# Designs tried in a protein design run: designed miniproteins, single chains, continued (3). Part 49

Each design is a single chain, and the fold is of that chain. pLDDT is the mean over its residues in the fold that is shown.

## One batch from the design tools (miniprotein)

Design m9689
Fold by ESMFold2-Fast:
Structure m9689 (fold): chain A 84 residues (1-84)
Amino acid sequence: APSLEELEAENLARAEAAGASEEELEELRLHNEIQRLAAAGDYAGLRKLLELSVSPETLRRAVEGDEKARELVEEDARKALAKK
């Protein structure tokens, strides 16, 4: 079976073939990077990559299915992206 990274690359190629905009492709790449770090359990790396203010513990809880923690991480990520 292909790796997570290979599947994510295939999803990007499929989106490009479907006529996705550069903004949509950039959002998809960011989503894939987030999923990869979360799958690896690298919550400190994920926090650093996204310049998040939430703790690594909050990131871990979000990945484990805590809906409130997930909302906090998503909000923090949106704010970090808006500052760039």
Scores: mean pLDDT 72

Design m9690
Fold by ESMFold2-Fast:
Structure m9690 (fold): chain A 94 residues (1-94)
Amino acid sequence: SRNEEIQKLLREMSEILREMGEKTPEYKESLMSSSESFEELSQQDLTSLPEEEQRQLSRQIRGMVEKLGKIIKDEELFKKFKEVTERLVELLES
């Protein structure tokens, strides 16, 4: 279902952020904190949130992708993150 796919993508996003944190010492604390937040979010039914809150989450995710694109040196890891987040945003906006 759409909800199950969203929860799966949030878990994948959390795991990638954790790996980014292990590989990016300068931003480890921030990346690990973000990973934990998305792991907690993956336990919630986000499709039950008001449309405005789903749009706000999409904006936050897009901002994170832009920011991480400037600091993450592992190109393959960043590409994986971008693919997961693009699919997640598409589901949140549909």
Scores: mean pLDDT 84

Design m9691
Fold by ESMFold2-Fast:
Structure m9691 (fold): chain A 70 residues (1-70)
Amino acid sequence: GPLEGAIRGLEAAVASGDQSLAATAAGVAARFLYEKGVIDEETARRIIELGMSGRGVEAAREALELAREA
């Protein structure tokens, strides 16, 4: 389903080590998790801001942990 797709995408993004690719994946996942009521707006914003600050892999790891807990 969509959640399993998001988890696979985040795992691939983290494995890539590419900060820009991981930031994009984290941002997409954070919006999806927020829209589904899995995370709050503050958590989604934090993940997006991490990605925008060059910490995309860290942002993707945080989004991945939250998605796995969903």
Scores: mean pLDDT 87

Design m9692
Fold by ESMFold2-Fast:
Structure m9692 (fold): chain A 73 residues (1-73)
Amino acid sequence: SVRDVILLLLYIIAIGAEVEVAKRRELSPAEQASLRTLIETAEELLEKNKDQISQEHIEKFERLKREAEELLA
């Protein structure tokens, strides 16, 4: 739905902001858990609405997910 696409875009923005924070300082365990939850929720929304989301937004999410996974390792 359009609502789910808008929510996904907001989650992508939120994940991007947390990734930028993680590049500048070490995240607390609580912040790391929150980032993981944001990624999991965004991935579920993406999978549910994959046919309604542009390839550009899919690629942006996949890039942010990889960056976050590297920072959380």
Scores: mean pLDDT 84

Design m9693
Fold by ESMFold2-Fast:
Structure m9693 (fold): chain A 75 residues (1-75)
Amino acid sequence: MHVVLSPEQSREGLLRLFERFGLLDRETFEKALEGDEEAIKEVEKALEKFRQYVEEHPEEARRAIEEVRKELLEK
């Protein structure tokens, strides 16, 4: 899989997934990137919830990931 995303695109993609699933807002994600400990804990929580969602709804999760990748790659 030779899909090269910039660090900025990868970060934006993760944020869009969190927003799509209602797990985390942009403001909290940006605070976590700046080293806010409380925001980092919220990101960890969002990642765990997303992992559980992927286990319960793998097809829906795959579709969402594909859609976000498509948005970032403009294809």
Scores: mean pLDDT 75

Design m9694
Fold by ESMFold2-Fast:
Structure m9694 (fold): chain A 63 residues (1-63)
Amino acid sequence: MLIVGLEEAKEYVEKLVKENKGAEGVIATEDEEKAKEVYKRIEEAEKAGEEVIFIDRSKIKEL
């Protein structure tokens, strides 16, 4: 399972990673070079049939 969050959701992503054994967390950034690495990880997860979950600021407000 891959959990992708925005910088504002970083703490929530880290919490979900800890609660879900074997989950990996990545944070999307405005840094173009780091953003490319995040997109590459998402593509690798999708190719492997791994579940990808996106966490944004609006989802945190609903908690």
Scores: mean pLDDT 72

Design m9695
Fold by ESMFold2-Fast:
Structure m9695 (fold): chain A 100 residues (1-100)
Amino acid sequence: SLLDEVRRLGEEAERKAQEAIDKVQKYLDEGTPEAVEKAREIQKEFAKWSKETIDRLEKLAAEGTPEVAEAAHEASTRIAQLSVQINRLVKEAEKKAKEK
């Protein structure tokens, strides 16, 4: 069902975001310019996936019932929030590396 697809994408978002956050946190802890570059690549990959996934959620919202549209909107909002969190961690990693 369209609602099951929205839920699947939401679960994938939480999993991918947690993996990205864990890796970026590790690179933040390392505090090297090389770690910053790796953190930026993770940020870039998550940003690309987020854009593609939000586009898919918008299509599901357009094709589905109001319930599907509401769930898709909530999932898109959550993905945007996770992206902001990852961006914040990368910015902290960049700042820490410059203090060397």
Scores: mean pLDDT 87

Design m9696
Fold by ESMFold2-Fast:
Structure m9696 (fold): chain A 77 residues (1-77)
Amino acid sequence: MVTEEEYRILKVLLESKGILTPEEIAERLGMSKEHVERLLDRLVERGLVNKKIIDGKEYYSITSEGLRELARWERER
């Protein structure tokens, strides 16, 4: 089960159409970086978000499973 805050992170990652740092996600959602990092860890464990290290920095992207979960929550039909 995904929380509303986890859903908001998935939506931000989809809207970015790329990769984001925890700091960028925190800025977009008005959350602390520490809170976002905890949510991201859970989403990675569930396979809904992928973690990638580029030049020593952590970046996150939505997975196919994350897109499926997000679409399920946003389905209006």
Scores: mean pLDDT 81

Design m9697
Fold by ESMFold2-Fast:
Structure m9697 (fold): chain A 84 residues (1-84)
Amino acid sequence: NAAALAAQAAKLRAFLEKSWENYQKFIDLFGYNEKLKELMKKEFERIYAEILRAESGGADSPETIQKKAKELVEKRFKEEEEKR
């Protein structure tokens, strides 16, 4: 139901934010690694896609969800790189 999907999306967003925080701390300690960045981008795209799927209640197509997830991840990585 809609309430269960909203709760799932909120839990996934909390997990995403914690994972992002941990990734930033890792870079602060060990520096950038391009291969790790590629792997993390794909992992965050997967998490964002699950969030967007839950939030849309299945209304958005898989293609729309994947495109939105990729755009959100690219934007977030670009904004953090610009701050460093």
Scores: mean pLDDT 82

Design m9698
Fold by ESMFold2-Fast:
Structure m9698 (fold): chain A 70 residues (1-70)
Amino acid sequence: SQSNLDLLNNFQDQVTGIRNQSLADGKTNQAYQGISLGNQTIQDISIQDLTPSQLSNRITLTLGQIQSIS
């Protein structure tokens, strides 16, 4: 749905911003080691395959995890 596309675009923009800020601060992808994301970038996670309800929950959890290590 259009709503899901908007959620995905907003999520991807937020993730990209956090990643770029982390890189600018001299952090490496090692900052993501120790959480469920591992060495994968969040952009490599196929969030597009989730149902709308699952997508909303995964976005919330993922942003919380990113924020905790930012």
Scores: mean pLDDT 56

Design m9699
Fold by ESMFold2-Fast:
Structure m9699 (fold): chain A 60 residues (1-60)
Amino acid sequence: MEAELQAKLERMKVAVEEVLASGDPVQRAAAIHELEEFLKEAPEHLKPEVQEMLERLRAA
């Protein structure tokens, strides 16, 4: 995967962990929206990782 996309994905993973740790429903909703937008733009091979992050946030 391209370095820029990998860096963005890594930053989003950190943000997801922070949102999950905070338990803030407003932050969770915002993160879900951002991930849904990224999923629309993500190449096919990155979609499973983005989908997994979405499922983790939705399950919280």
Scores: mean pLDDT 78

Design m9700
Fold by ESMFold2-Fast:
Structure m9700 (fold): chain A 85 residues (1-85)
Amino acid sequence: GDAALEAGGRGALEAVRAAETGVGAAAAGVAVIGAGAEGYLHPGDAEAARAAAEGAARAGEAAGPRAGEGARRGGEEAARAAAAE
């Protein structure tokens, strides 16, 4: 039977949707760090900024190896920039 192919196809579709959500979450993480600069979140709070960057990195990883690496690096850089002001 094609149970393995069916499961693989469904898994691939879920992975694609997770990757799309991951890219959105990575962008949202960067946006949250930026919003902190306006006083809604403490941008200088290293723990909050780091948590946001880690979340963005995990989400970006779902987008693919190179895209995930870029999202992670961008998130960390944005977190450091926000903390440093």
Scores: mean pLDDT 50

Design m9701
Fold by ESMFold2-Fast:
Structure m9701 (fold): chain A 83 residues (1-83)
Amino acid sequence: METVEFETTSDALDTIQRAVEKTKREGYYKLVVKSPSKTMAEVIGRYMKQLADQAGLEVKIKYNGGELEIEITDPKKQEEKLK
């Protein structure tokens, strides 16, 4: 689990993209974002869902009292054949 705080949307979007890439490699990633506003949390949530959908990942987003919890899972890992 990683906890980050963003002042700008650009920083948040960059971190979200990296989280998606980490999930593709590891199969799971959890990120906690401290958001200064509900609007910022909504923007982050929407972007995360868009990127996850495009990448074929499952994302669960929960907003708790100024914090946005994002859990990303790669369902493709469950479909991988025995290596």
Scores: mean pLDDT 70

Design m9702
Fold by ESMFold2-Fast:
Structure m9702 (fold): chain A 78 residues (1-78)
Amino acid sequence: AVEAAGALLALARYLHDERTAAYAESVLAGEGAPRLLRDVDLEAARAFVESHADDDPRARAIALLRFLGYEDLAERLR
């Protein structure tokens, strides 16, 4: 959930899709999010993305996937 929401947020910002970006941000904030998001430290995920990715939506999506342990998916986006 956090993985998909973060990647969706990065892509939505790149495409200037304000509605999708707002939805992704609400999921990351835990609003209407499934219980599984509470197992992920959302602040740590955000900090990791900010420290390991430039201000590029693809790089941010890749960093989020790596933080969540989906290394294979991260490599496919490179």
Scores: mean pLDDT 60

Design m9703
Fold by ESMFold2-Fast:
Structure m9703 (fold): chain A 74 residues (1-74)
Amino acid sequence: MSLKEIIDEMGHETGLKAASAILQGLLDGNPEKGIEEAKKKLQEGADQGKIDKSKVDDYLEKLKKAVEQILKDS
């Protein structure tokens, strides 16, 4: 599953914010902070009714794997 497919499924606004947070954390050498920021963005999206709250953890895991895969393939 590609990063694009995950973002397209969950919505570009919330998906891009979360994916950008994960990528920023990896590039800064603070992956844990990136994951925390991404989870916060996903929770904000769920609180606004933009995504299903039950899918927050699933989307976080998928985004993390997709971002890591892009960096590995580069």
Scores: mean pLDDT 79

Design m9704
Fold by ESMFold2-Fast:
Structure m9704 (fold): chain A 55 residues (1-55)
Amino acid sequence: DVDSLRDQVSTAQRNLDNMRRNYNLGLSTPDDVDRAQQQLDDLSQRLADHVNSLQ
């Protein structure tokens, strides 16, 4: 499951980067960027908690 969480974090990071680029071009909203950031933060915290629980 750690590998799956790492893949999800990588995907969320790419989505955030896309939303930030689109926002700079006027193609997305601040809310879209905030949502993508929160998803990345939630997944990153879940990954960290999972890794720590294994030690």
Scores: mean pLDDT 82

Design m9705
Fold by ESMFold2-Fast:
Structure m9705 (fold): chain A 59 residues (1-59)
Amino acid sequence: MEIEKKLQELEKKYDDLVAKLNEVMSKYTGEEADKATAPLRAEINKVRDEIKKLKKELQ
């Protein structure tokens, strides 16, 4: 099913985004880190929610 492949892609994307977040946190501090990580955190939350929704649809 397309859903299974999409779930695998989302899990890989989640892992990639977490790695990116950690890299940004190592390069920036304080306010710069907050600004740089904000879009990554938002995308991580979106991907996490999509994974949860997709798992509910996968029956």
Scores: mean pLDDT 79

Design m9706
Fold by ESMFold2-Fast:
Structure m9706 (fold): chain A 71 residues (1-71)
Amino acid sequence: MSLEEARELARKATEEAKKEVESLDLPKEKKEEYLKKIEELGEKAVNAETVEEIKEYLKKLGEVVLEAKKE
């Protein structure tokens, strides 16, 4: 996987994660909290200098989505 491919996947994953959280039956305050975390991790992923850093941020982003789904 190239750095550009990883950044493209990061952008898509971030957008998908936002849509998933928005679709959940959660209080507005909780949704805003999770969306903010996803946006922050997504920005870090797309601005990362290595594929390994991008993967690390994407793992954290997936964990945030999983936590939101457990609510």
Scores: mean pLDDT 83

Design m9707
Fold by ESMFold2-Fast:
Structure m9707 (fold): chain A 77 residues (1-77)
Amino acid sequence: SRREVLRDLAALIVEKAPLEEIKAFLDHYEKQGLLTKEERDELLKIFETLENAVKNKDFEQGEKALEGLDRFRERLA
């Protein structure tokens, strides 16, 4: 289900999975029809922002990316 997509994504974040693994996960769910292309692109942008925030220790950008993820989760529910 689409809710399971968000649960699996949360697990990947907690495990600090590399961005390439997250990209493969998003591409898989788009191919399965569980994410639209637009939803995949939005999530990818959020995760790229999170990776950059972690690398740069930019907590403000990290918080904004997490807010974007929460808004996305609410739309999928």
Scores: mean pLDDT 77

Design m9708
Fold by ESMFold2-Fast:
Formats: structure tokens, sequence, C-alpha cells
Structure m9708 (fold): chain A 87 residues (1-87)
């Protein structure tokens, strides 16, 4: 959410309009960049993210780490799929 960037409501509207009306390949590129930014943030802040998963979702440290690892894998697969769609 607010951990990697904060977008204004006006910025969010512009992004939505671009994604809805843009070329499919251009939309895939924008989406890939967004997911890449999220992945970079998660990889740079593992301890903070794991701690937040524990506090927010009531997870044990072990469960939070497993969830974190699965999130990274899912995001990397999403980036690969979006990059292929953008080609």
Amino acid sequence: SGSFFKATEEEKKAIREYLENGDPAARARVNAVTVERALEFLKKNPEKVIKQLQDLLGLTPEEAKQHYDRMLEALEKTIEALRKAAA
C-alpha cells in the first residue's frame, strides 16, 4: 500500500484512465513496473515486512516468513507474465 509510494487521488485516477484506455502492451509495461517496485521494496525490507505481517494478520514469525516467501515468488511470476504480455 503506502510502503513503496504514496499516490494522490488525482494520480490514481490518471493511472486508471491510462490502464483502461491505453494500448494493452503499454498497460502491461506499467503494471510490470508497479509490481517490480513492490518486489524491490519487499526484498530490501524483509524484517520490517515480516514483522508487519505478524502484527497485521496475527501470524507467527514462521507463518509470516512463509507468507513473505510466497509473496516474493508470486510477484516474480507476475512480473515475468506481464513482461511477456508487453513484448
Scores: mean pLDDT 72

Design m9709
Fold by ESMFold2-Fast:
Structure m9709 (fold): chain A 113 residues (1-113)
Amino acid sequence: DAAEERLRAVAREVVRLVEEGRLDEAIELLTRYLVEEMEVPEELARRIAEILVEGLLATKDAAALEAFVDRLLAANAAAEPIREAARAALEAQDSKEGLLLALLPYAAAEADV
């Protein structure tokens, strides 16, 4: 699926920009993708992008990531798949793409408040 391949490519580039400290560019890239390809309103897309970038920054520390995941999932009933993705992200650099993709629907729910 071309849409799924593009989402994965965007996720990889966002992770790279965050790891390079280029946070504003990471937020802008993700915001543009959500607006142009997912038809998300710009204000909501930017809030989603900010939440996801915050989550990626939290992967530097297990306690910080756990606190972030708990806060994000407080508005949602399901937690287990996200906790598994967060654990994988702490273990390996390439798992951060998986964390971003797993967090996307929960970040959207949080941003809509």
Scores: mean pLDDT 75

Design m9710
Fold by ESMFold2-Fast:
Structure m9710 (fold): chain A 86 residues (1-86)
Amino acid sequence: MEKYREALEKEAEGSLHVMAANIALKLGDLKEALEHYEEALKKLKEAKEILESIENPSELQKQELKAAESAIEELEKKIKELKEKI
């Protein structure tokens, strides 16, 4: 439970950075948006590492790992596209 909670807390931190990045995009601050997306990616990768370290993961924990992997892929694509505009 402790590792799973830590992973969820890292995902929550990542979500806060995604929200900050979205606000920066609406304000036209592409550089600030990029910095927040990169921090969100870092937090999601930390969450993924924690989830992967869980021995005998439950089905919910396995689904959470897959969700984190998908979110990382989407965010990496977003960061790449945004870097091409800066």
Scores: mean pLDDT 86

Design m9711
Fold by ESMFold2-Fast:
Structure m9711 (fold): chain A 85 residues (1-85)
Amino acid sequence: TAARAELLAKFAKLVKEAQEYVAKGDMDKAIAKLEEMLELAKERGASQSVLDLLREAIEYVRQGNVKEAIQKIDEAMQLIALEDA
């Protein structure tokens, strides 16, 4: 549906922005983007697995573990794309 396409586009934009901030070392802004994505996912009924991956990504960013944070973000985005909404 058009609504699903719009949701995936919003998630892709937030993920890209979060990854760009992580790459620049701006962890506070990266966390803010991941928190926006987490809230949007909750509002749209994303699975607990997606919510858990986003929470793990936020924790890795807080720890300065950029590699693990990016991996968790990628996993969450892939899972969102695969879930039947």
Scores: mean pLDDT 78

Design m9712
Fold by ESMFold2-Fast:
Structure m9712 (fold): chain A 99 residues (1-99)
Amino acid sequence: SIEVRDVEAPLKAKLEEGGAVISLEKSKSGKIIRKVEEKLEDGSILIEYYAETEEAGKEALEMALEEAREAAEKEGYDARIERSKAGTIYKVTVTLRPG
């Protein structure tokens, strides 16, 4: 299953790099989106997408929805997607829980 929510974010957000895999992804229109992926102690996977513009943030949500769909349909994960904005940074968080 997939759930999408909008949440308020603090204006001073920063990336945590300890214990996470960080990659730069290219969106459908060629925008650079930072992806942070972490496996949690309970077997869940946390994926965060960071974009510097509203347009790139919308494309990050599209990428997050595709990844959540694949995880849910092919690997049996339950997916939760949350959107937030902190200053000029647009964030999409995907939480994948084993189904």
Scores: mean pLDDT 74

Design m9713
Fold by ESMFold2-Fast:
Structure m9713 (fold): chain A 72 residues (1-72)
Amino acid sequence: SKEEIIKEIEELLKELEELAEKLPEVRDNMLQTIEMFKKKLEIAEELSIEELEKLLRELRNIVDQARKALAD
């Protein structure tokens, strides 16, 4: 459902905010990305399930990259 996808996006954004605090070299870029996703969530009810799933996949990739950067 849309609600489940939106909830997962919100949870990933919280994780990305925590990762941004731990990665000072890329923090500003990560915060800009978070703000972009938050703006898209403001119109989430107007987006299709397919569009929300695309946003979720993009965000999962960003979070995965941030996790790998922290592990280095």
Scores: mean pLDDT 84

Design m9714
Fold by ESMFold2-Fast:
Structure m9714 (fold): chain A 88 residues (1-88)
Amino acid sequence: MAAEIMKEIMEKMKKASIELAKKLSKSKEVEEEIKAFEEQYKKELPKRIKEAEEAERKKDEEFLKRLEKAYEELPKIIEKAKAEIEKL
């Protein structure tokens, strides 16, 4: 779901940016460079989106694992504190 939404947003933003650049520039050379960039970006875009998805998934998993560890350690700290209080 997120990947498809990102693809649509990125494509729309890219098209808007390129259209704006074409309107600002009257140079044929710049138009040809923009077209070459468009073709290269269309080929690379799916790859970059997949890499971003994997990176996001790994970050979420690492965050959840850290949260789980913190939650597991918290009861142990509380038990240790209780044991020290009982010894007092």
Scores: mean pLDDT 65

Design m9715
Fold by ESMFold2-Fast:
Structure m9715 (fold): chain A 88 residues (1-88)
Amino acid sequence: EEIFDKLVEEINKLIDEMNPSIKLPKPTREEVKRLLERFLELGYDPKAFREWLEKIDDLREQILATALMKVYEKNPELFEKAIEELKK
């Protein structure tokens, strides 16, 4: 639970950094968990996940998925801990 809150905060920070003029509601733990589940379904492949996120019709969901991949790049330890927690 705590690890997902930390991941939500990191995603929110990255969204603000990428789009400072866009005021989006803070992502929920449920939204972040669904994105992580999709990453698992795509075989833990960041390339496949990036190809998938480009096809997302919902702008907010696409921004969230993009921010999640930024976490993967900038803070891989946090990303791995969240994946491990999700598998439990």
Scores: mean pLDDT 79

Design m9716
Fold by ESMFold2-Fast:
Order: structure tokens, then sequence, then C-alpha cells
Structure m9716 (fold): chain A 92 residues (1-92)
């Protein structure tokens, strides 16, 4: 519903991911979060779905192995990249 809610949710997710000891994974995720924020003015519904997906992954972390968690984050990063390409294509 609101842009401010999406921003607040992204900020909470970023703080949770910052707890990841593997800095390389954190940096890659942070870059993907920045892409979602950049897409928000052009594709708010798509950006909100990406935020929802990431929130679900982070919330389900206690029920995952470390490997499964990083595999889910990798899949999410791939979705963000595909979404960015789609948004850039739609702007043309």
Amino acid sequence: MSKSQVKKRLARIEKEIAKVENQLHYDAIQSSIALVEAMFPHAPEMSQRLVDDLEKIVANRPNMSEQEFYEQLDKWQSKVLMAKIMVETELK
C-alpha cells in the first residue's frame, strides 16, 4: 500500500542480514536491496513482492541450514536482477 512501509521493511531486513558473519554475502544482498529501492518509483508492486520474498527468507532463517539460507538469498538476488532488466525494458 505505501512507499514508506516498503522503506521501513527494507531497513529492518537490512539490519537482520547485517547479522550474517559472511561479509561477502551481506555486501551482495545490500547491493540487491539498493536495486529494489531504485526500482520502487518505476515498479512499486514488483518491488513490494521482492521485499515480501526477502522478508519471508529472513523470517524462515531459524528453520534453515546455513547453506539453504544462502541458496535462498542467491535465488532472491537472481530475481532482483531479472526484475531490474524487466523494469528497464518497460521504461523503453
Scores: mean pLDDT 74

Design m9717
Fold by ESMFold2-Fast:
Structure m9717 (fold): chain A 73 residues (1-73)
Amino acid sequence: HHMKEKGEQAEKELTEFQKRLAAEGKDPRELVDRVYRLQKVLELGLFDMPKEEQDKAIEKYDEELRKKAEENR
């Protein structure tokens, strides 16, 4: 289990990296998506699962968070 601040800081650094690549005329969207998945695999402890199941677990986790937000709205 990692600290929330560590994840948020990594996301900010990734955003700065995206801005730099965009300024160079490169589209970093695929890179951002891949890094996001890797971060979620680490946070949710999915390292020993196949890629397809990791993607499903991440999507399910995000869906559960959305449902909780709607119920508490």
Scores: mean pLDDT 66

Design m9718
Fold by ESMFold2-Fast:
Structure m9718 (fold): chain A 76 residues (1-76)
Amino acid sequence: EREEKIEKYAELGKKILDFYGYPRELSDEQLAEMERLVDAGAASLEEIYVLIYQYKERGAPQERLDRLLEAAEKKE
């Protein structure tokens, strides 16, 4: 299920931030920059996982999470 994949990728994004010692809450500016990289096809899989985690925590619409999931699956 897509919801299960989103949950798994969000968990990976959280672990990535924790591993590097970054804050779990990124600024709106940082998120917008990362989303631009996704739109340009330049985002790493790691960056997409972080975005999924951030937007899930912020209660973003399912449509946005689905879009990020599609970007992640394309990179895999």
Scores: mean pLDDT 78

Design m9719
Fold by ESMFold2-Fast:
Structure m9719 (fold): chain A 83 residues (1-83)
Amino acid sequence: HHMEEELRKKIEELRNKAEQYEKQADFYRRMADAARGWAEISKDNPEAAEKLRELADSYTKQAEDLENKMKQFREEAEKLEKL
């Protein structure tokens, strides 16, 4: 019972971390989308549009990294569930 309880807590911790990474990734995805939208409507300021595209790319890369961490933590949780 103690080993099963410890395993359950570990699975829960991994799932909670994955959920946190998912929320952070969603935040950066929304920020990237907003920055791209602002870049498209910033026709009167090409320098600002370029910087907004660079910012969107940066946010996209951060979201991708967080999504990869989310997947790793979910996969680890799934492996432990099958024990």
Scores: mean pLDDT 87

Design m9720
Fold by ESMFold2-Fast:
Structure m9720 (fold): chain A 68 residues (1-68)
Amino acid sequence: VELSVEQRKAQLVAMARALVTEHGESPENVVAFVETVLSSDPRFSEAEKAEAVAAVRAEVARVTAELA
């Protein structure tokens, strides 16, 4: 379902933001963690995984710039 995919991407983006801003995790570690989670989740298609990773990369880059 399209709405479910959007919600999952939004949740991953929010989690990545919290890990960087609240827990001080490196952007590299956060992206690697998301890639690992998605890689082991058979419910995601390859296209959905790529979109989710891209959204997370964009968000961690944005908040990292905001924190600098």
Scores: mean pLDDT 76

Design m9721
Fold by ESMFold2-Fast:
Order: structure tokens, then sequence, then C-alpha cells
Structure m9721 (fold): chain A 94 residues (1-94)
């Protein structure tokens, strides 16, 4: 996949918005909050890899792991909108 760094950053920004929305919707669910914290660690790792000029394939791998975790959390919480948004971003990473 020959995605530019700008395109990867745009996808990460959109994925980060999904994470924030899931935190807000699940404020009173400590088990879901813990899973979201695990997802946030993957998001942070993806940003660090981008800043360090890591190979695109490694950045994409971590981003896919992050998005798959967001999708799983959305499925567990019945958030169909967040699930569809995560699936769309997964498709954009190819």
Amino acid sequence: SLLSREELLEILEEAGEILVELYEKNKDNPEVQKKLEEAENLLTRAYILLEENAPVEEVVRVMLEFLEKLKEIAEETGDEEAKKKAEELIRRLK
C-alpha cells in the first residue's frame, strides 16, 4: 500500500475522533474504558511511528490493529455508527 504520510495522518485523526466518541458514550462503563485505554495506546504508538519516519507498512499494521480494536469495542457496545466508521477506515488502509 502506497499511502502518503498525510493520508495516514488524516485516517489517524478520524480514528481518534471515533475513540473520543466511544469514551464519551461509555463514560459509566469501567470495563469498556479499560479497553479504550488499550486502543489509545495503539493510537499513540501509530503517531510515534509516523513521527519517527517508520516504514509505511509498520504504521499501517499498527493502525489496523487500533481500528480492529475500535470495531470490537463498537460491536460489544452496540454502536453501529462507530463500527461502520471503523470499517470504512480499515478499507481505506487497503
Scores: mean pLDDT 88

Design m9722
Fold by ESMFold2-Fast:
Order: sequence, then C-alpha cells, then structure tokens
Structure m9722 (fold): chain A 105 residues (1-105)
Amino acid sequence: SEDEALVREALAAAPELVEEVRRMMERAGMTVEEAIRLARAIRAGDEKALEEYKNMSEEQRRFVEFVTRVLETAVQATREGDEAAIEEATRWLAAMIEVEREIAK
C-alpha cells in the first residue's frame, strides 16, 4: 500500500504539462493512445505506419515525434541510470496518462 501511494504521488500530473499535452493533441486531431500506437509501430519497422506518418499533417507529425521522444528518453534514461532524465520522462508520461484518463470519462 505504501509503494502504491509513492507510485501514485510520483505519477501526479503537473497541470502545465497536462495543458501542453492537451494542446498538442487538439492541434494534431489524434489521441495520446493513437500517437503511442503509431510511434511503437514505426519503432518496430512497420512500413505501413511509416507511410501513414509521412502522409500526416505537420501538427500530427510533431505530436507523434513528441510521443516518440518521451518514450525513447524513458528507455535510454532507464538503461543509463540517468535519474534526472527518468524524472523528466516520468512527468511527461504522467501528463499523457492524465489526458487519456480525462478522455475516457
């Protein structure tokens, strides 16, 4: 229960980051879940996902690139033990989770 409370506190979304993610989502016209799905498919070498990405609007590509960067930073920082980069990636992930939670209501 104490570990669950610490995880919940660590994943507390900063309002400023939630607002920034929301603005990017609205400009792109796509959800965080859709951007994550596409980012993962591109990383896996899916040629159809790459073609879809190339045919996207500038706002959609920027949002997918942002999501990709957050995910890559989380993976690399964890591998390198970069506590500051892990903390930053965790803050953005928490904001993305909160935006999806609000949509799921």
Scores: mean pLDDT 78

Design m9723
Fold by ESMFold2-Fast:
Structure m9723 (fold): chain A 77 residues (1-77)
Amino acid sequence: PEEAERLLKEAGAEQTAKDVRGVIERAINSKDPSERAALVTAAGILLTAAVVEGKISPETAQRAHRLVVEAVDEAEK
C-alpha cells in the first residue's frame, strides 16, 4: 500500500495517492473476494481519471495499478 502512495505523491498527484491508498486499505481489510475485486477496479478508475486530468502519465498509472494488485494479492496470503 505504501509503495503505490509514494509513487503517486512523487508524481505530484497527492489527492490521487490518498484516494488510492484508502481503496487499497479497504481491499486488504475485506474478507470478501468480490469486494476486493471491486476495490481494485475502483483504484484503476481513479488512476485512469488522474491520467485524463493530466496529473500523472499513463506509465505512472500502469505502475501504480500493478502495485495495487500486488498489495491486495500479498494480503490474501
Scores: mean pLDDT 81

